# Ledger of designs, part 102: designed miniproteins, single chains, continued (5)

Each design is a single chain, and the fold is of that chain. pLDDT is the mean over its residues in the fold that is shown.

## One batch from the design tools (miniprotein)

Design m19771
Fold by ESMFold2-Fast:
Structure m19771 (fold): chain A 62 residues (1-62)
Amino acid sequence: AEEDIKAALDAAEKAIDNIEKGDIDGAIKNLEEVIDISKKLGDEAAAKAAEEALEELKKKFG
């Protein structure tokens, strides 16, 4: 659980960094990791936030 929380936070941080760099493909992968980990942890708020961010990126990408 603690390691999963750290992994989710690391993935979220990388997603933000990739968005700032314009690396949309990298950000999408990182957000997918956040969603997967958040769902496993039962963190519905984090999962929803990551899903909404992913939707916005996909809308921008294509």
Scores: mean pLDDT 77

Design m19772
Fold by ESMFold2-Fast:
Structure m19772 (fold): chain A 55 residues (1-55)
Amino acid sequence: SEADRLSYLGLKQVTDEEAKELLKEALTLPGNIAEKIGRLFARIGELGERKGLAA
């Protein structure tokens, strides 16, 4: 899907350090595993957009 594509492109632009911070953020939030995973991919997409990768 478009959302999956944007998340993937965002992930390719994320450094190991940035990935660690995103993982910590997602895993420390309340909610079940599916919600945390969804939030993680949303944050990766946002980061990719901020880097001028995603529309």
Scores: mean pLDDT 66

Design m19773
Fold by ESMFold2-Fast:
Structure m19773 (fold): chain A 85 residues (1-85)
Amino acid sequence: SEEVLERIREAIERLRAGELIDEKELDELYENSKTETEKGAVKFLRYMNRAMENNEKAVREGVTGLTPDEVLEEIAREEVEEWNK
């Protein structure tokens, strides 16, 4: 539904702002997804959320620190590369 896609879009904006998404919210979005496109979008959102968690840990440990936007851009680049294979 459009409601699920809008919630996913809002969650992406929260990730861009550095806010992690609760796993319960991700599970709720998946359960409310009716199409394969919506389910795929939630799976991708979960992947992005995990990458953000890993980035926060790396910044805290002084290893490296990509911004939220840089993490999402890296994920988008990897997905485009896989799609083009």
Scores: mean pLDDT 75

Design m19774
Fold by ESMFold2-Fast:
Structure m19774 (fold): chain A 79 residues (1-79)
Amino acid sequence: MDEIIALAEEYAKKLIDLVRKELPDDEEAIKAAEKAAELIVEAARAYAAGDLEEAERLGREAEKELEKVKKAIAEKKAK
């Protein structure tokens, strides 16, 4: 079960690194990526604790922050 938390932490780190590489000057995108990363790890911890409802709620919040990152990347590609 600790494995899912470790995987979430690895994914979170890669997400932040990717956004910093692609959008180094976009403070809002970096903050959204950091918040999504935190929410993903919290969701994994809730899942490991057996709190599936909390895991789903945190996962949905992470999706909203990821949508902000996705839009920022799309806007930079369009420019």
Scores: mean pLDDT 82

Design m19775
Fold by ESMFold2-Fast:
Formats: sequence, C-alpha cells, structure tokens
Structure m19775 (fold): chain A 77 residues (1-77)
Amino acid sequence: SLERAEEWLKKAEEYEKKGDYVNAAIYYSFAAQHYEDAGELEKAAEMYRKASEAFRKAGNTGAHEFYEQKAEELLAK
C-alpha cells in the first residue's frame, strides 16, 4: 500500500541521517517496490534512485548500477 511505502521511506531517511547507508538503501528499495506495486511509477523510480545512491555511498557498485537501471526502465517504454 501507499501507506506502507511511506513508512519504509521514513525509515530509509532516518538511517540515511545516521550515515547507515546500507540500511537506508534497503528501506528505499522497499519503498520503491511498494510504490511500483501501487502504480506510482515516478515515485518508485525516485526511490530506486535514492537506493542506488545509498548503495554507492555504502561501496556496493553492483547494487548502485542495478537500481539506477531499474529506475530508468520504469520510466522508459
């Protein structure tokens, strides 16, 4: 649900403020999945980009590239 997506987003933002980029990235990806399931594709793409950036800051290059591509694919035809 959208409410669940917003709950995950708030958790992601809290972890990001603490500098815990691994958990921030995980919760941004959960928020993205819930927005995607709700048909909120632009918001889902935004969350996947935030997950991508958090994974980059955490040193996970593979996850960074994966979620960046996922965000782009959601908005492409």
Scores: mean pLDDT 87

Design m19776
Fold by ESMFold2-Fast:
Structure m19776 (fold): chain A 65 residues (1-65)
Amino acid sequence: ELRARIERARALAEEARRKSEEYRKLAEDPSLPEEERREAAIKAVGYDLRAVAYELEVELLEREM
């Protein structure tokens, strides 16, 4: 039902945010090669966009009355 869908989307948004932060840390790690940091930065952006998409889904579902 609607509430279960909201909770699932929220959990997926949180996981995407967590992965985005993980890759951001790798992108800023000076011990990693430049190419690995660059790849991590790209992945961080990808997960950030996924988190935004799930957060938007939560907002849209919460507007259903």
Scores: mean pLDDT 82

Design m19777
Fold by ESMFold2-Fast:
Structure m19777 (fold): chain A 95 residues (1-95)
Amino acid sequence: KEEAIKYLEEASKHITEAAKVATPEQLPLLSRAAEHVHRALSAIRQGNYEEAIKHAEEARDLLREALEKSTDPKVQEHLRKAIEAVEKAIEILKS
């Protein structure tokens, strides 16, 4: 399950990069997504994969909402990469 941790850490990095170029109005949504990624990571480290999946799915949904509301191509690129990483982590956790 180390592979799931790697993808969630990758997602966290992309959320951070998106936040650097995002508008102030988008920051609360990105902050909430980042918090759920960190909660998923904590759950994996505790062996609670069901809780990890729940938080990863919540992060994915928040990132999709952020992408829908974004008009900046740089923000959109980082959000798409974050979503892809979270989805790969979810797939691994469900295997």
Scores: mean pLDDT 86

Design m19778
Fold by ESMFold2-Fast:
Structure m19778 (fold): chain A 74 residues (1-74)
Amino acid sequence: REEIDKIISELPEEAQGPVRELVDAILASTDLAEVVANLRKLRDIIFENLPDDEAEEKFAKIAQLISDELQRRR
């Protein structure tokens, strides 16, 4: 959670709000299809706001932390 917020703070200011909302939605979801749909939206926002190299790195880190948090709740 704290680590996810730190990575979000490294994104352009315009992307931070939407990305934070999607992360919260993913972590609150019990539906795998909803999680997948929101992860796709998250990826799209990050790639729209950062160069491809940075976008891939930031998305990979956020996705891993989300996966770890979801696994911790099981």
Scores: mean pLDDT 76

Design m19779
Fold by ESMFold2-Fast:
Structure m19779 (fold): chain A 94 residues (1-94)
Amino acid sequence: SLLRPHPALEEVQKEINKMIKIADKELPKSMAPLTVATALQVIGLVLEGASPEEIRAVLDGFIARAKELGASDEAVKKLQEEGDKIVEIVRRAW
């Protein structure tokens, strides 16, 4: 596994990059450290072979915090859509 690309990693990284762009555009700047921490945590979990449910919990926590900090319904929907794509990529490779 260490000498082979993780099957889901490149596809997850692509969707994480889209989520970061949405967060950068739509969320308060105070969220930027949490966005980065969430991205790194999800990548780490994918590399460790974590379940889709574990990854969903991390992404759901991030989105819940965005809502608390005043993210628009449109921003929340976009983040949920990218989160769902990440979870489905992991589910197919898990």
Scores: mean pLDDT 83

Design m19780
Fold by ESMFold2-Fast:
Structure m19780 (fold): chain A 63 residues (1-63)
Amino acid sequence: DELVRRGLAAYEAGDYESAARYFEEALSIERTPEILANLAGAYAKLGRYEEARELLAEAAELA
C-alpha cells in the first residue's frame, strides 16, 4: 500500500507526526493488524501511549 510505504519512510526519517498521518489514512481505507501496529508505533514515539495500547489490543484481536 502506498500510504503504508510513505508512513514507514516518514517513521524511518524520525518524522513521527507524518508517519502517524499516513498510517491513520491507510487505516481508514483498510483496517489490518499490520497498519494498527504501525500506527501504534508512531503514536508511542509521539508519547500517545494510551492510544498506542488500544491499537495494539485491536491488532492482537484481529490476528
Scores: mean pLDDT 87

Design m19781
Fold by ESMFold2-Fast:
Structure m19781 (fold): chain A 111 residues (1-111)
Amino acid sequence: PLRVRVVGVEADQAAGTVTATAEVTGPAGRVGVTVLVTAGEDGFGEVLAAGETAVGPVGRVTATARGPLPARVGVVVAARTESGAAATAIAVVDARTGEILEVRELEPGTA
């Protein structure tokens, strides 16, 4: 099954940027990775920033907000294949430091 892990986060609270490093396991071929930065620590609530790119087994995705980030944010990393397989991980991040406080992997699904 498709799996995604958050292996690192860089945050600039004042600039409103979050760069997530994602590790993707399972599929051969192209994998789209979307990063959403949320005001809710659980990965739900207002989306403050979004970024997307295609990655290999490891890639970096930057999401940029319209202004400064709250001190704590949710970082949702969602991977999707062209065949419709999907996987999601959620990190709770201290936006002042980029420290990952908590990580949750959600079950892989089909979209």
Scores: mean pLDDT 77

Design m19782
Fold by ESMFold2-Fast:
Order: C-alpha cells, then structure tokens, then sequence
Structure m19782 (fold): chain A 101 residues (1-101)
C-alpha cells in the first residue's frame, strides 16, 4: 500500500541517521521494520547491509547488498558496501567485480 511504502521510507531515513551516529543495532532494527513494510525499498536493504557490515556480519551484509542491487542496479552505496564486504572476507576478485558493475 502507499501508506506502507511511505512509512518504510520514513523508517529507512531514520535507520540511515542512526547508522551515521554509530547506532548500528538500532539502525538494523529500523531497516528490518522498513523491509517488512516494503521489501521493494532498495535503500532499506542497503542500510540493513551497512549496519550488518559494521557489526561484522559480512556474509549477511553481502546478501542484503545483492538484494538492493537486484531492486536498483544504480545504487552506488550498495555496490560500495558489497565490494567492502568481499574485501573484509578476503575475496579480492569479487570485491573488484562489484565495483565494475
């Protein structure tokens, strides 16, 4: 619904602010609530991935960035996050390819 999408966008913006403040667990929770309301919101998946990356959950972060890129291939933040997650796992070839997309 339009109301659910509007609320998901609001929660995504709040999650992004919490992430920028270093409140990674709180950012993760709000991003998850946004995804539950609108699973097609690419930015919500990106923010969840960034929070997971900050919390050391690199494989889960990769899944979220791949989901974000499936929804919006132009999402630069998700591409950078994906490359960083692969780099942190020592997967340098995958990291390089993520930045070429």
Amino acid sequence: SAAAKAKAKELTEEAKKLFEEGKYEEALKLAEEAIALDPSNAEAWTVRGLALLALGKYEEAIEDFEKALALDPSNLEARIGLAKAYELLGKDEEAEKAMEL
Scores: mean pLDDT 90

Design m19783
Fold by ESMFold2-Fast:
Structure m19783 (fold): chain A 59 residues (1-59)
Amino acid sequence: SALREQGERYYALGLEYEKQGDLEKALEYYQIAGEHFFAAGDVEAWRRVAERVEALRAK
């Protein structure tokens, strides 16, 4: 679905900012990706993003 493809795009942006050390931007894009995956009904992708966000907040 278009929502899933947009979620994947935002997730990729989150990964890019995380690699650059911009954790604030990474978290922002991960949140947007999660919202798109949730709207698409992709529970597995949404959970994966949520777990990534929690791991970053624990650092």
Scores: mean pLDDT 85

Design m19784
Fold by ESMFold2-Fast:
Structure m19784 (fold): chain A 71 residues (1-71)
Amino acid sequence: MTEEEKKKFDEFAREYGPYIAEKARELIDSGKATREEVEQRLVRAVSRALDYLSQGKWEEAKKVLDEELEK
């Protein structure tokens, strides 16, 4: 992993960490998903996003997280 890739990973985590937490809470509180389902979605979404980031695909990484949180 290059220094630029590492910087992009850190930036992504800082920007999306609070957003992810807020959306997870909304899904649980609204009854649209259980805590377990949200945790499974987040683990999958983060794993997929990190794979795209490792390939330099920032926009695809962002899209994956947005799609998983909208479902």
Scores: mean pLDDT 70

Design m19785
Fold by ESMFold2-Fast:
Structure m19785 (fold): chain A 58 residues (1-58)
Amino acid sequence: SAAEERAVAAARAALAEDAAGGLATAGMSKQDLTESGILSPEAEAELTAIEREARARL
């Protein structure tokens, strides 16, 4: 269902943000984390895709 798909997307986005959030405590953006090598370009793309998918299901 659309509600279940949104819940899964939100949970994945929260998990990805939680993983990046420990590093974002340093005050860095996603781009800054990727440039510093802490966050992979694939992980940044995944986060962006999850955010876009979540918005599309609103």
Scores: mean pLDDT 61

Design m19786
Fold by ESMFold2-Fast:
Structure m19786 (fold): chain A 89 residues (1-89)
Amino acid sequence: MSLDSEEFQREVLETLADIEAAILKNIEKQRGKLSDEEVEERIVEFAENLYKAGFSKEQALEAARLIAERLGLSDETIERVMKKVEEKL
């Protein structure tokens, strides 16, 4: 058995958030600046996929916030994204 399941899930969630943020930054590097709407949609879809994969609503919301913070989004954009994620979960 791996380490404590809650600790392992937390580490997985942080790792997944880091990977998604890195993917979005790489897409921006290749395509040029992403619109706020494109970034928001990607974060919402990621959170929905985590919830469907068996993560809790709270964990999916935390992942969305972590991705948004890793991307350096404004507080206003982060709040908008979080509301959209909550509505979809």
Scores: mean pLDDT 78

Design m19787
Fold by ESMFold2-Fast:
Structure m19787 (fold): chain A 82 residues (1-82)
Amino acid sequence: LSEEQRREIARALGAMATAVALKSGDEEELVATGDRFIELMKKEGFSDEEIAEAARVMAEIAEQYGFTKAAEHLRKKAEELE
């Protein structure tokens, strides 16, 4: 996989994880899902840059659905990885 393909996969995985978590309607569950997803991506060998990009996508989706605290948490995680 190229660097660009890995980044595309990271973004897609982040979006899917967020979509599944949104079914709960629970902001704390979104935060927990985000933390678990980041940990899983690290274990699978994704780079900090790829994980940060996924976290930013997750934050954007969370914010669009009104989960502002989850979005802030995920943006902070993305910043820590860069």
Scores: mean pLDDT 82

Design m19788
Fold by ESMFold2-Fast:
Structure m19788 (fold): chain A 86 residues (1-86)
Amino acid sequence: MTIRIVLRGASPGLAIQAIGVGVSAELSGGTYETRVEGDEITVVSRGAGDTAVQDALALAEGARASGGTATVSQKGDTLEIVLENP
């Protein structure tokens, strides 16, 4: 599947974790790309396996647990996660 992670007001630690999801997808034969536009970082992973999906969902849960917001949505084969710091 495709995983799209959007970070708004990203901390360096959150950005590294999102890139880690991309690396997980690449290790399973997928690909990932990162875009930086101002305070927004977007990580798109294609060909993501179960490990990358679980890592992405754990990232969303971790953001919520630390007082940020995480919006998770799925449209077809695309999982989109939008993370915002408080």
Scores: mean pLDDT 80

Design m19789
Fold by ESMFold2-Fast:
Structure m19789 (fold): chain A 112 residues (1-112)
Amino acid sequence: DEAEREARYRSGLAASLAAVDRVVAARPDLPEREVADGRAGAEAAALGAAGASVPELERALRAAREAGSSAALGAVGWAAAQRAPLAGPEEAARLRRLREEAEAANAALAAA
């Protein structure tokens, strides 16, 4: 049910962003870029936890690359890795590619 998936995403996102806000309140020394990275990672993690489709994860990967978010790239890669063993062969191949692309993008970001 798409409505249930959307509700799970919204609930998970609110909880994840509240967790980021608690960390920021406890650590005002964090650079703005790390706070932004944490928020992007929280959004990607909530999307994965809500059961986002492969195309949604592929869009999340593109957004994470465009934003240069290590946390979001990691969250997309993790979601893809968790789902690949449970998916049919075609979807599993797409999820494995998505994980590899997320890991490669994160490595490239770390090297920049």
Scores: mean pLDDT 79

Design m19790
Fold by ESMFold2-Fast:
Structure m19790 (fold): chain A 69 residues (1-69)
Amino acid sequence: SEEEKKLTPEQKELLDRYVDEAAERFGLTPEQREKLRELAVKYYPLTYIPGKDELSIRNAVLAALLELL
């Protein structure tokens, strides 16, 4: 919750896009998709690369997916 509040609207949109793409690719249930989103938000500060928001988000979603699977 607090970690999500630190994300800009643009970062949230990009995060949700990558989460949705991963959910479709791996056939995730709605419950698994929500868990993936929560994990990606948690991992974002750990994968943050200054000036590389898209790469940071892609890495966060990948880390979240590896924990979920």
Scores: mean pLDDT 82

Design m19791
Fold by ESMFold2-Fast:
Parts: C-alpha cells; sequence; structure tokens
Structure m19791 (fold): chain A 55 residues (1-55)
C-alpha cells in the first residue's frame, strides 16, 4: 500500500499523528465533500508549516 508506506514515512520523520488522521479523513471525503477536504488541507498545511517552522 503506497498510502500506508507514505503514512509510515511521515511518522518516522517525526510528523504528529494528526497529520495521518487528516490524510485519512481527506481520503474518505475525496470527491464527496470538496469544502471539508479544503478545510482539512488547510489544517494539514498548518501542521506541516509548524513542523518546518525551524530554520
Amino acid sequence: DSIKKADEALLKAGYPKEVIEILEEMRKLAGKDSEKVKELWEELEKLMDEFYEKK
């Protein structure tokens, strides 16, 4: 599973579990609720930005 391997790579890289949870929710809503997917994407971007905030 490419998705499972990607999730494992993110966890190994030290990303918070919330990133994986958001990705799972986005996958479930893909093509079904564009507004919620957009909100989840914005939340994911915030978490990723916080992770990479350090120079």
Scores: mean pLDDT 73

Design m19792
Fold by ESMFold2-Fast:
Parts: structure tokens; sequence; C-alpha cells
Structure m19792 (fold): chain A 83 residues (1-83)
């Protein structure tokens, strides 16, 4: 793959990861899920690997038993800084 193709694939993977993570959350409003996905899409245009890392960290925290709403709010805040 060219570097350009790899970057575009990373953007698509970041957006899919954000959508999958948002859908997995049980204690989060529909509005918060939508905001998370929209911010991840915007941030992924410039920093797809950063978005992937943030989602991986958020998913790991949820798996460790962290509060899903607090993790979602943290992730939204981090994505907003990248967007």
Amino acid sequence: MSMEELFEEAKRDAIRAAEAFAASLRGVSEEERRELIELAREAAEKYPFGVLLLIALAAAEVRRGADEREVARWLIEQLRKLA
C-alpha cells in the first residue's frame, strides 16, 4: 500500500472503532454517542492513529470496570482537543 492509502485506511478504521465503541456503551445517552462519533470523525481527518489510541485506552478502561459515562466524557474531551 502507498502511505496515502494506509492513512485513508487508518481514518476509516478510526471511525469504525469509534462507532463500535459508542454502540458498546450502555450508560451513555444517544446524544453523547452521536457527539463522540462526530468528534472522532473530525479528529480522524488529521490524527487517525491518535483517535485509534484514545479509543483503545477508553475500551481498556471500560473492560477494567470504569464507569462508562465518565470514560465517554473523558474520550469526548480528548477528541475535542484533536478536532
Scores: mean pLDDT 85

Design m19793
Fold by ESMFold2-Fast:
Structure m19793 (fold): chain A 56 residues (1-56)
Amino acid sequence: EALIKALKDESENVRAAAAVALGEIGDERAVEPLTKALKDESAAVRGAAAYALGKI
């Protein structure tokens, strides 16, 4: 829950870190929020989301 909320944080560093953490946990509930993060304005966040989805 807290990590999924962090994907919408104002800081791109927080969003990227949340995406990586969700991928490491492997929670399938994070797939939809991570898929939305693939369209984030930050390239770092998009990369982290793609990496995380590959782990899940």
Scores: mean pLDDT 78

Design m19794
Fold by ESMFold2-Fast:
Structure m19794 (fold): chain A 65 residues (1-65)
Amino acid sequence: SAVYRITITGDKPGLLSDGSTLEPGTTILATDVRIDEENGEIYATLADGRRAVLPKEDVEIERLS
């Protein structure tokens, strides 16, 4: 399975599907990343099934595997 590292580079917290927050400067691991170029968003799925929608310009994404 794929593993992605996502770093929040913007100054605003991100939201997870369970209502928890991703603070600016944090790094998360995702098993799936979909990029919506039209809306400038990324959709990330974590190993526990939680999802995040993040602005593409406010994140750094690296594929690890």
Scores: mean pLDDT 81

Design m19795
Fold by ESMFold2-Fast:
Structure m19795 (fold): chain A 97 residues (1-97)
Amino acid sequence: KKKEEEEKRKIHEELTLLYIETYLEASKTLPEEEARKIALEKVREKAKELGLSEEEIEEILKSLEIADEIARKLHEIGEEIDEEIRRRREEQRRLAL
């Protein structure tokens, strides 16, 4: 169990890094949607080469899609927070004058 879990973790990390690297490279020249498509396909290919089952491959791909959605949502929240901070700084500046 311990040995299999360690190997599975290493494979998951390798596939996650491959996804990130492929996405970053593709996003330089392609829209985000296309970049994600290419990154997911690369991960699927690599997982098949590593001998993962269809079930395991689907689980990893779903995990990466969820992580991508969370990252997108965090970026959106970051924009909202930046707007609120700017608004509060403007208010403070007005009060300081």
Scores: mean pLDDT 72

Design m19796
Fold by ESMFold2-Fast:
Structure m19796 (fold): chain A 103 residues (1-103)
Amino acid sequence: MEKEVEEAKEKQEEIAEETAEALASLGVDRERALELAKRAAETILKGQVLRAQGAPEEEIERYREELVEVYRELLRLLEEAARRGRPEAARLAEELRAALAEL
């Protein structure tokens, strides 16, 4: 499991950088996008580790709540980009709102 977590961290960082670049192309500030992408990936990984370890549901729910907060901040940045005339950001914001409703 520790080796799997280490490999997951490396892939997580790569995905976060790719996500930040994609968001920057939509008019989101790259530095903010990278910080949020890293936080989302770290929170997802921690939640997966807790589930694999058989942690109490309350502890798992806490990580879900942390992920929701990261997604809310990302949504705010996408809405700002949309207001600046980026229709692709508006579409992604709608998709993120739908994902948040399922959480």
Scores: mean pLDDT 75

Design m19797
Fold by ESMFold2-Fast:
Structure m19797 (fold): chain A 57 residues (1-57)
Amino acid sequence: MLDEIIEKVREALEKAGYSKETIDKVVEALKNGEDLSEVVTPEQAKLVQEAIDEALS
């Protein structure tokens, strides 16, 4: 479910030390189905993708 993916993404970004503003921006992009490569850095996009893959496993 999308909510489980969002929680995993938030946890991964918080653990990596990103600000609440950055985390909220990523979460909104995911909810809206936006292309993350246009919203975040490649390093952030990789971390988000790894969190999504973990949530779906």
Scores: mean pLDDT 77

Design m19798
Fold by ESMFold2-Fast:
Structure m19798 (fold): chain A 59 residues (1-59)
Amino acid sequence: MEEVKKKIDELLKNGEITKEEAEQLYNFIDGMKKLNLSEEKIKELFDITIELLRRRRAA
């Protein structure tokens, strides 16, 4: 989970996402953990989510 938190912090500092979006990403991760998903699965889903978010903004 440290890698995921680092990615969120980096995106926020780089201006790629807003503070509200960063909070939503933390909530997303917490929700996935509550659903008893594995850490590896959460990381995969998070990476896909970030990729899609960035592509939407670039488009």
Scores: mean pLDDT 75

Design m19799
Fold by ESMFold2-Fast:
Order: sequence, then structure tokens, then C-alpha cells
Structure m19799 (fold): chain A 83 residues (1-83)
Amino acid sequence: LEEEKAELLAFIDRLIARAREALAKATNPAVKARLEALIARLDALRAEVEAAETLEEVRELGLRAVGLAVELIGLEIDEELGL
């Protein structure tokens, strides 16, 4: 459990860092707003992972983290193609 939580927290921390880097480089106001919202959702998810007491909870939160990673990639593509 603690090992799985640590790995997921590290993954989320990397996503937050990547999202902040994307936000710093973004020029499209709509992409910026969506990146800010994504960072807030990642921060909230990180807090939920820290509070998780079961492996099942960590797995469910892990799936949500993957979903947010896909959203981040989509925002990076939107910035690259639309701007």
C-alpha cells in the first residue's frame, strides 16, 4: 500500500510539474485556463492519494490520474496545433 501510494504520488507530482511547464509556455488563453483547472484537479487528487487507506482506493485514484495525464497530452496537442 505505502509503496503503491508513493509511486502514484510521484506520478502525480511529475504531471503537476509538466502541467505547470505547459502553462508557462502556453499562449492560448483557453488552454491556459484549462491547464490551471487541470493543475487544481491534480492537487486535489494528490490529497486524496495521501488520505487513501486501501489498495483499492489507490488503484481507483491511479485510473483518475491516468485520465488527467491523457487530458494534459490533449491540451499540449491543442496548444501545438491551434497556436
Scores: mean pLDDT 83

Design m19800
Fold by ESMFold2-Fast:
Structure m19800 (fold): chain A 55 residues (1-55)
Amino acid sequence: MSLEELLKELEELAKVAPPGLRKQIETVIDMAKEGLLSKETLERFLAAARAQLAA
């Protein structure tokens, strides 16, 4: 998955996430856009965010 696709998936999750998780997702997107996060870190965060929403 490309970095652009990962960011798009995170933005879609942020739209449906509860306020606490949404704020975390928004922070991660901002950090990724600044080049502070690796693609691997984003993939792990996306998986964790999806699991948290499924609970």
Scores: mean pLDDT 81

Design m19801
Fold by ESMFold2-Fast:
Structure m19801 (fold): chain A 81 residues (1-81)
Amino acid sequence: GKNVVTVKVLVDEKGNIISYEVLEKGDATEEELEKAVEAAIKRAEEIGKELGEKGVKRVKVTVTVDAKTGEVLEVEVEVLE
């Protein structure tokens, strides 16, 4: 499979992180995992703020990050409230 890290982030209307969960880490090192989680959180904060301006109160953002580069490859957004 791809060397990817998938992180599920729960975020509020102001972009505050409520929780996050690592769904997949593959063969990522601890340092690669930390960078991928940071990238996922930054993306989720941005999405939470953008949707918050439209009246969405809570969003689940699933971010897939390349473990080697830290590049965000895929983002899935689920509106909860």
Scores: mean pLDDT 85

Design m19802
Fold by ESMFold2-Fast:
Structure m19802 (fold): chain A 92 residues (1-92)
Amino acid sequence: GLVAQAQAAVDEAVALAREALRLGMEALKVAPKELIPRAIGLVLRAIGLLLDAEAVRARVASQPQQALADAQRLVAEARELIREARELISET
């Protein structure tokens, strides 16, 4: 049902945001001085996505349709952040 779909989308958003955070932290560890601000930005954005995903989770039971839409947007944002983090690591 819709609640189960919203829960699955939130779980996917959380998993992808955690992967983005892991990659952002890896980028920060290997970044030369000039790329450190970009790596910090990726880490902060990943933390923001995790907080947003948990906020969406709290609304799944009461607003499942909106929660599903919000979670799907967060999934897309997390995938883009993973791409940016991998690109930054390849520049180091």
Scores: mean pLDDT 90

Design m19803
Fold by ESMFold2-Fast:
Structure m19803 (fold): chain A 63 residues (1-63)
Amino acid sequence: GKKIGVVGAPTEEEAEEAGKKLLADGADEVIKLVGATREEAMALAEELRKQGVIVTGVALGEG
């Protein structure tokens, strides 16, 4: 399966920056949650892992 990175950030710019880092670190694809809380981003990453998806990293922008 694909390696997925998950980003939670208050702004599009922060999400894009964090996403680039996850791609450089080996993610095949990045899911960006703009305006999401840290809890929501972490919950999505955990849900994906439960479904057998390889989550390679989680990046969080705190504002």
Scores: mean pLDDT 78

Design m19804
Fold by ESMFold2-Fast:
Structure m19804 (fold): chain A 110 residues (1-110)
Amino acid sequence: PELVQRYVSEPIALKEGETAVVKLTVTAPSGTYTILVRVTNVGDQPLTVDVEVRVNGKTVASARGVVIPPGGYAAVVATADLKEGDVIEAVVTATAGEGKVQIEITLYRA
């Protein structure tokens, strides 16, 4: 599939109960897209996370209780009809452990 837009966060420190929100404003033309959210554990300890993907505040995909080992990642995929100016949010909550994550939002043409 064609990669049309991508955002990669800097490493974000997370401890149990903390939430990180990363946003991507769509600049691509209106169409159907695959949204890939990847959460990589760039720390040295295991981290358990909940991941939620929202489009304009509406949840389109989620994964809960995902254990990510050091250097591992969690991936959440959604398909959505998007237009320029739409806001995609990756919402990552640490539910156990403490570490650092890098959050990536990628858009592909479906």
Scores: mean pLDDT 90

Design m19805
Fold by ESMFold2-Fast:
Structure m19805 (fold): chain A 74 residues (1-74)
Amino acid sequence: MASQLAQDAYIAAKELGIPRRDEVAELAAKEGVPASYAVFRVTRPELLKSIPPELQEEAKAAFDEMEARMRARL
């Protein structure tokens, strides 16, 4: 399970040309978050910090839904 999250995050970071691919993979596995969320958190942490605490849960759910849609293509 954890290794699959890390693998998906690493591939996503590589496809987007992010130089910190291993860090994105590590974050996704460590915190159990979707690859897209991990990419955003590593590359644009300030944007996620601007989301009010009460909306943080909804933001994560939106990333989960996006990941589910992406997986439907694989």
Scores: mean pLDDT 66

Design m19806
Fold by ESMFold2-Fast:
Structure m19806 (fold): chain A 57 residues (1-57)
Amino acid sequence: EAEELRREAERLAEEGRVEEAARLYEKSAQIAASKSPTSEAFYAALQEAGRAVQAAR
């Protein structure tokens, strides 16, 4: 689910829907923090979120 939300966020960012992308990112981050025991996985989610927001400019 966290991965699905991240992919959705990327799609929305590419379409210029920054606010919706940010919301999906927040949900993804919350799920990743709860389910993912790996810091690397969480860091990757943060990187994707930043990229999505930047791409939507």
Scores: mean pLDDT 69

Design m19807
Fold by ESMFold2-Fast:
Structure m19807 (fold): chain A 76 residues (1-76)
Amino acid sequence: DSQHVQLVQQAADQAEAQLKKEHPKQYEAYQLVYRDGLSYDEAAKKLGISPATVRKRVKEAEDRLSALVAQQLAQA
C-alpha cells in the first residue's frame, strides 16, 4: 500500500530531522557517508577527524535513526 510506504517515509524524514537537531555531528557524518557516498576515510579527511571517529558517529546515527523511526511507527 502506497499509504503505508508514505507513513514509513514520513517517520524516516522526521527521525532524520530530529537527529540533525539533537545530534548534528552524528548526522553530518551519516550524510557524508550515505548521501554523498564518501568512504569513512574520505569523510574523516573532510571533517578533520579519524576514520574510527567517523565510523562511531555513523553507527550512533544509525542506532538513533532506528530508534526514532520505531518510535514514530509505534504512534501510527
Scores: mean pLDDT 80

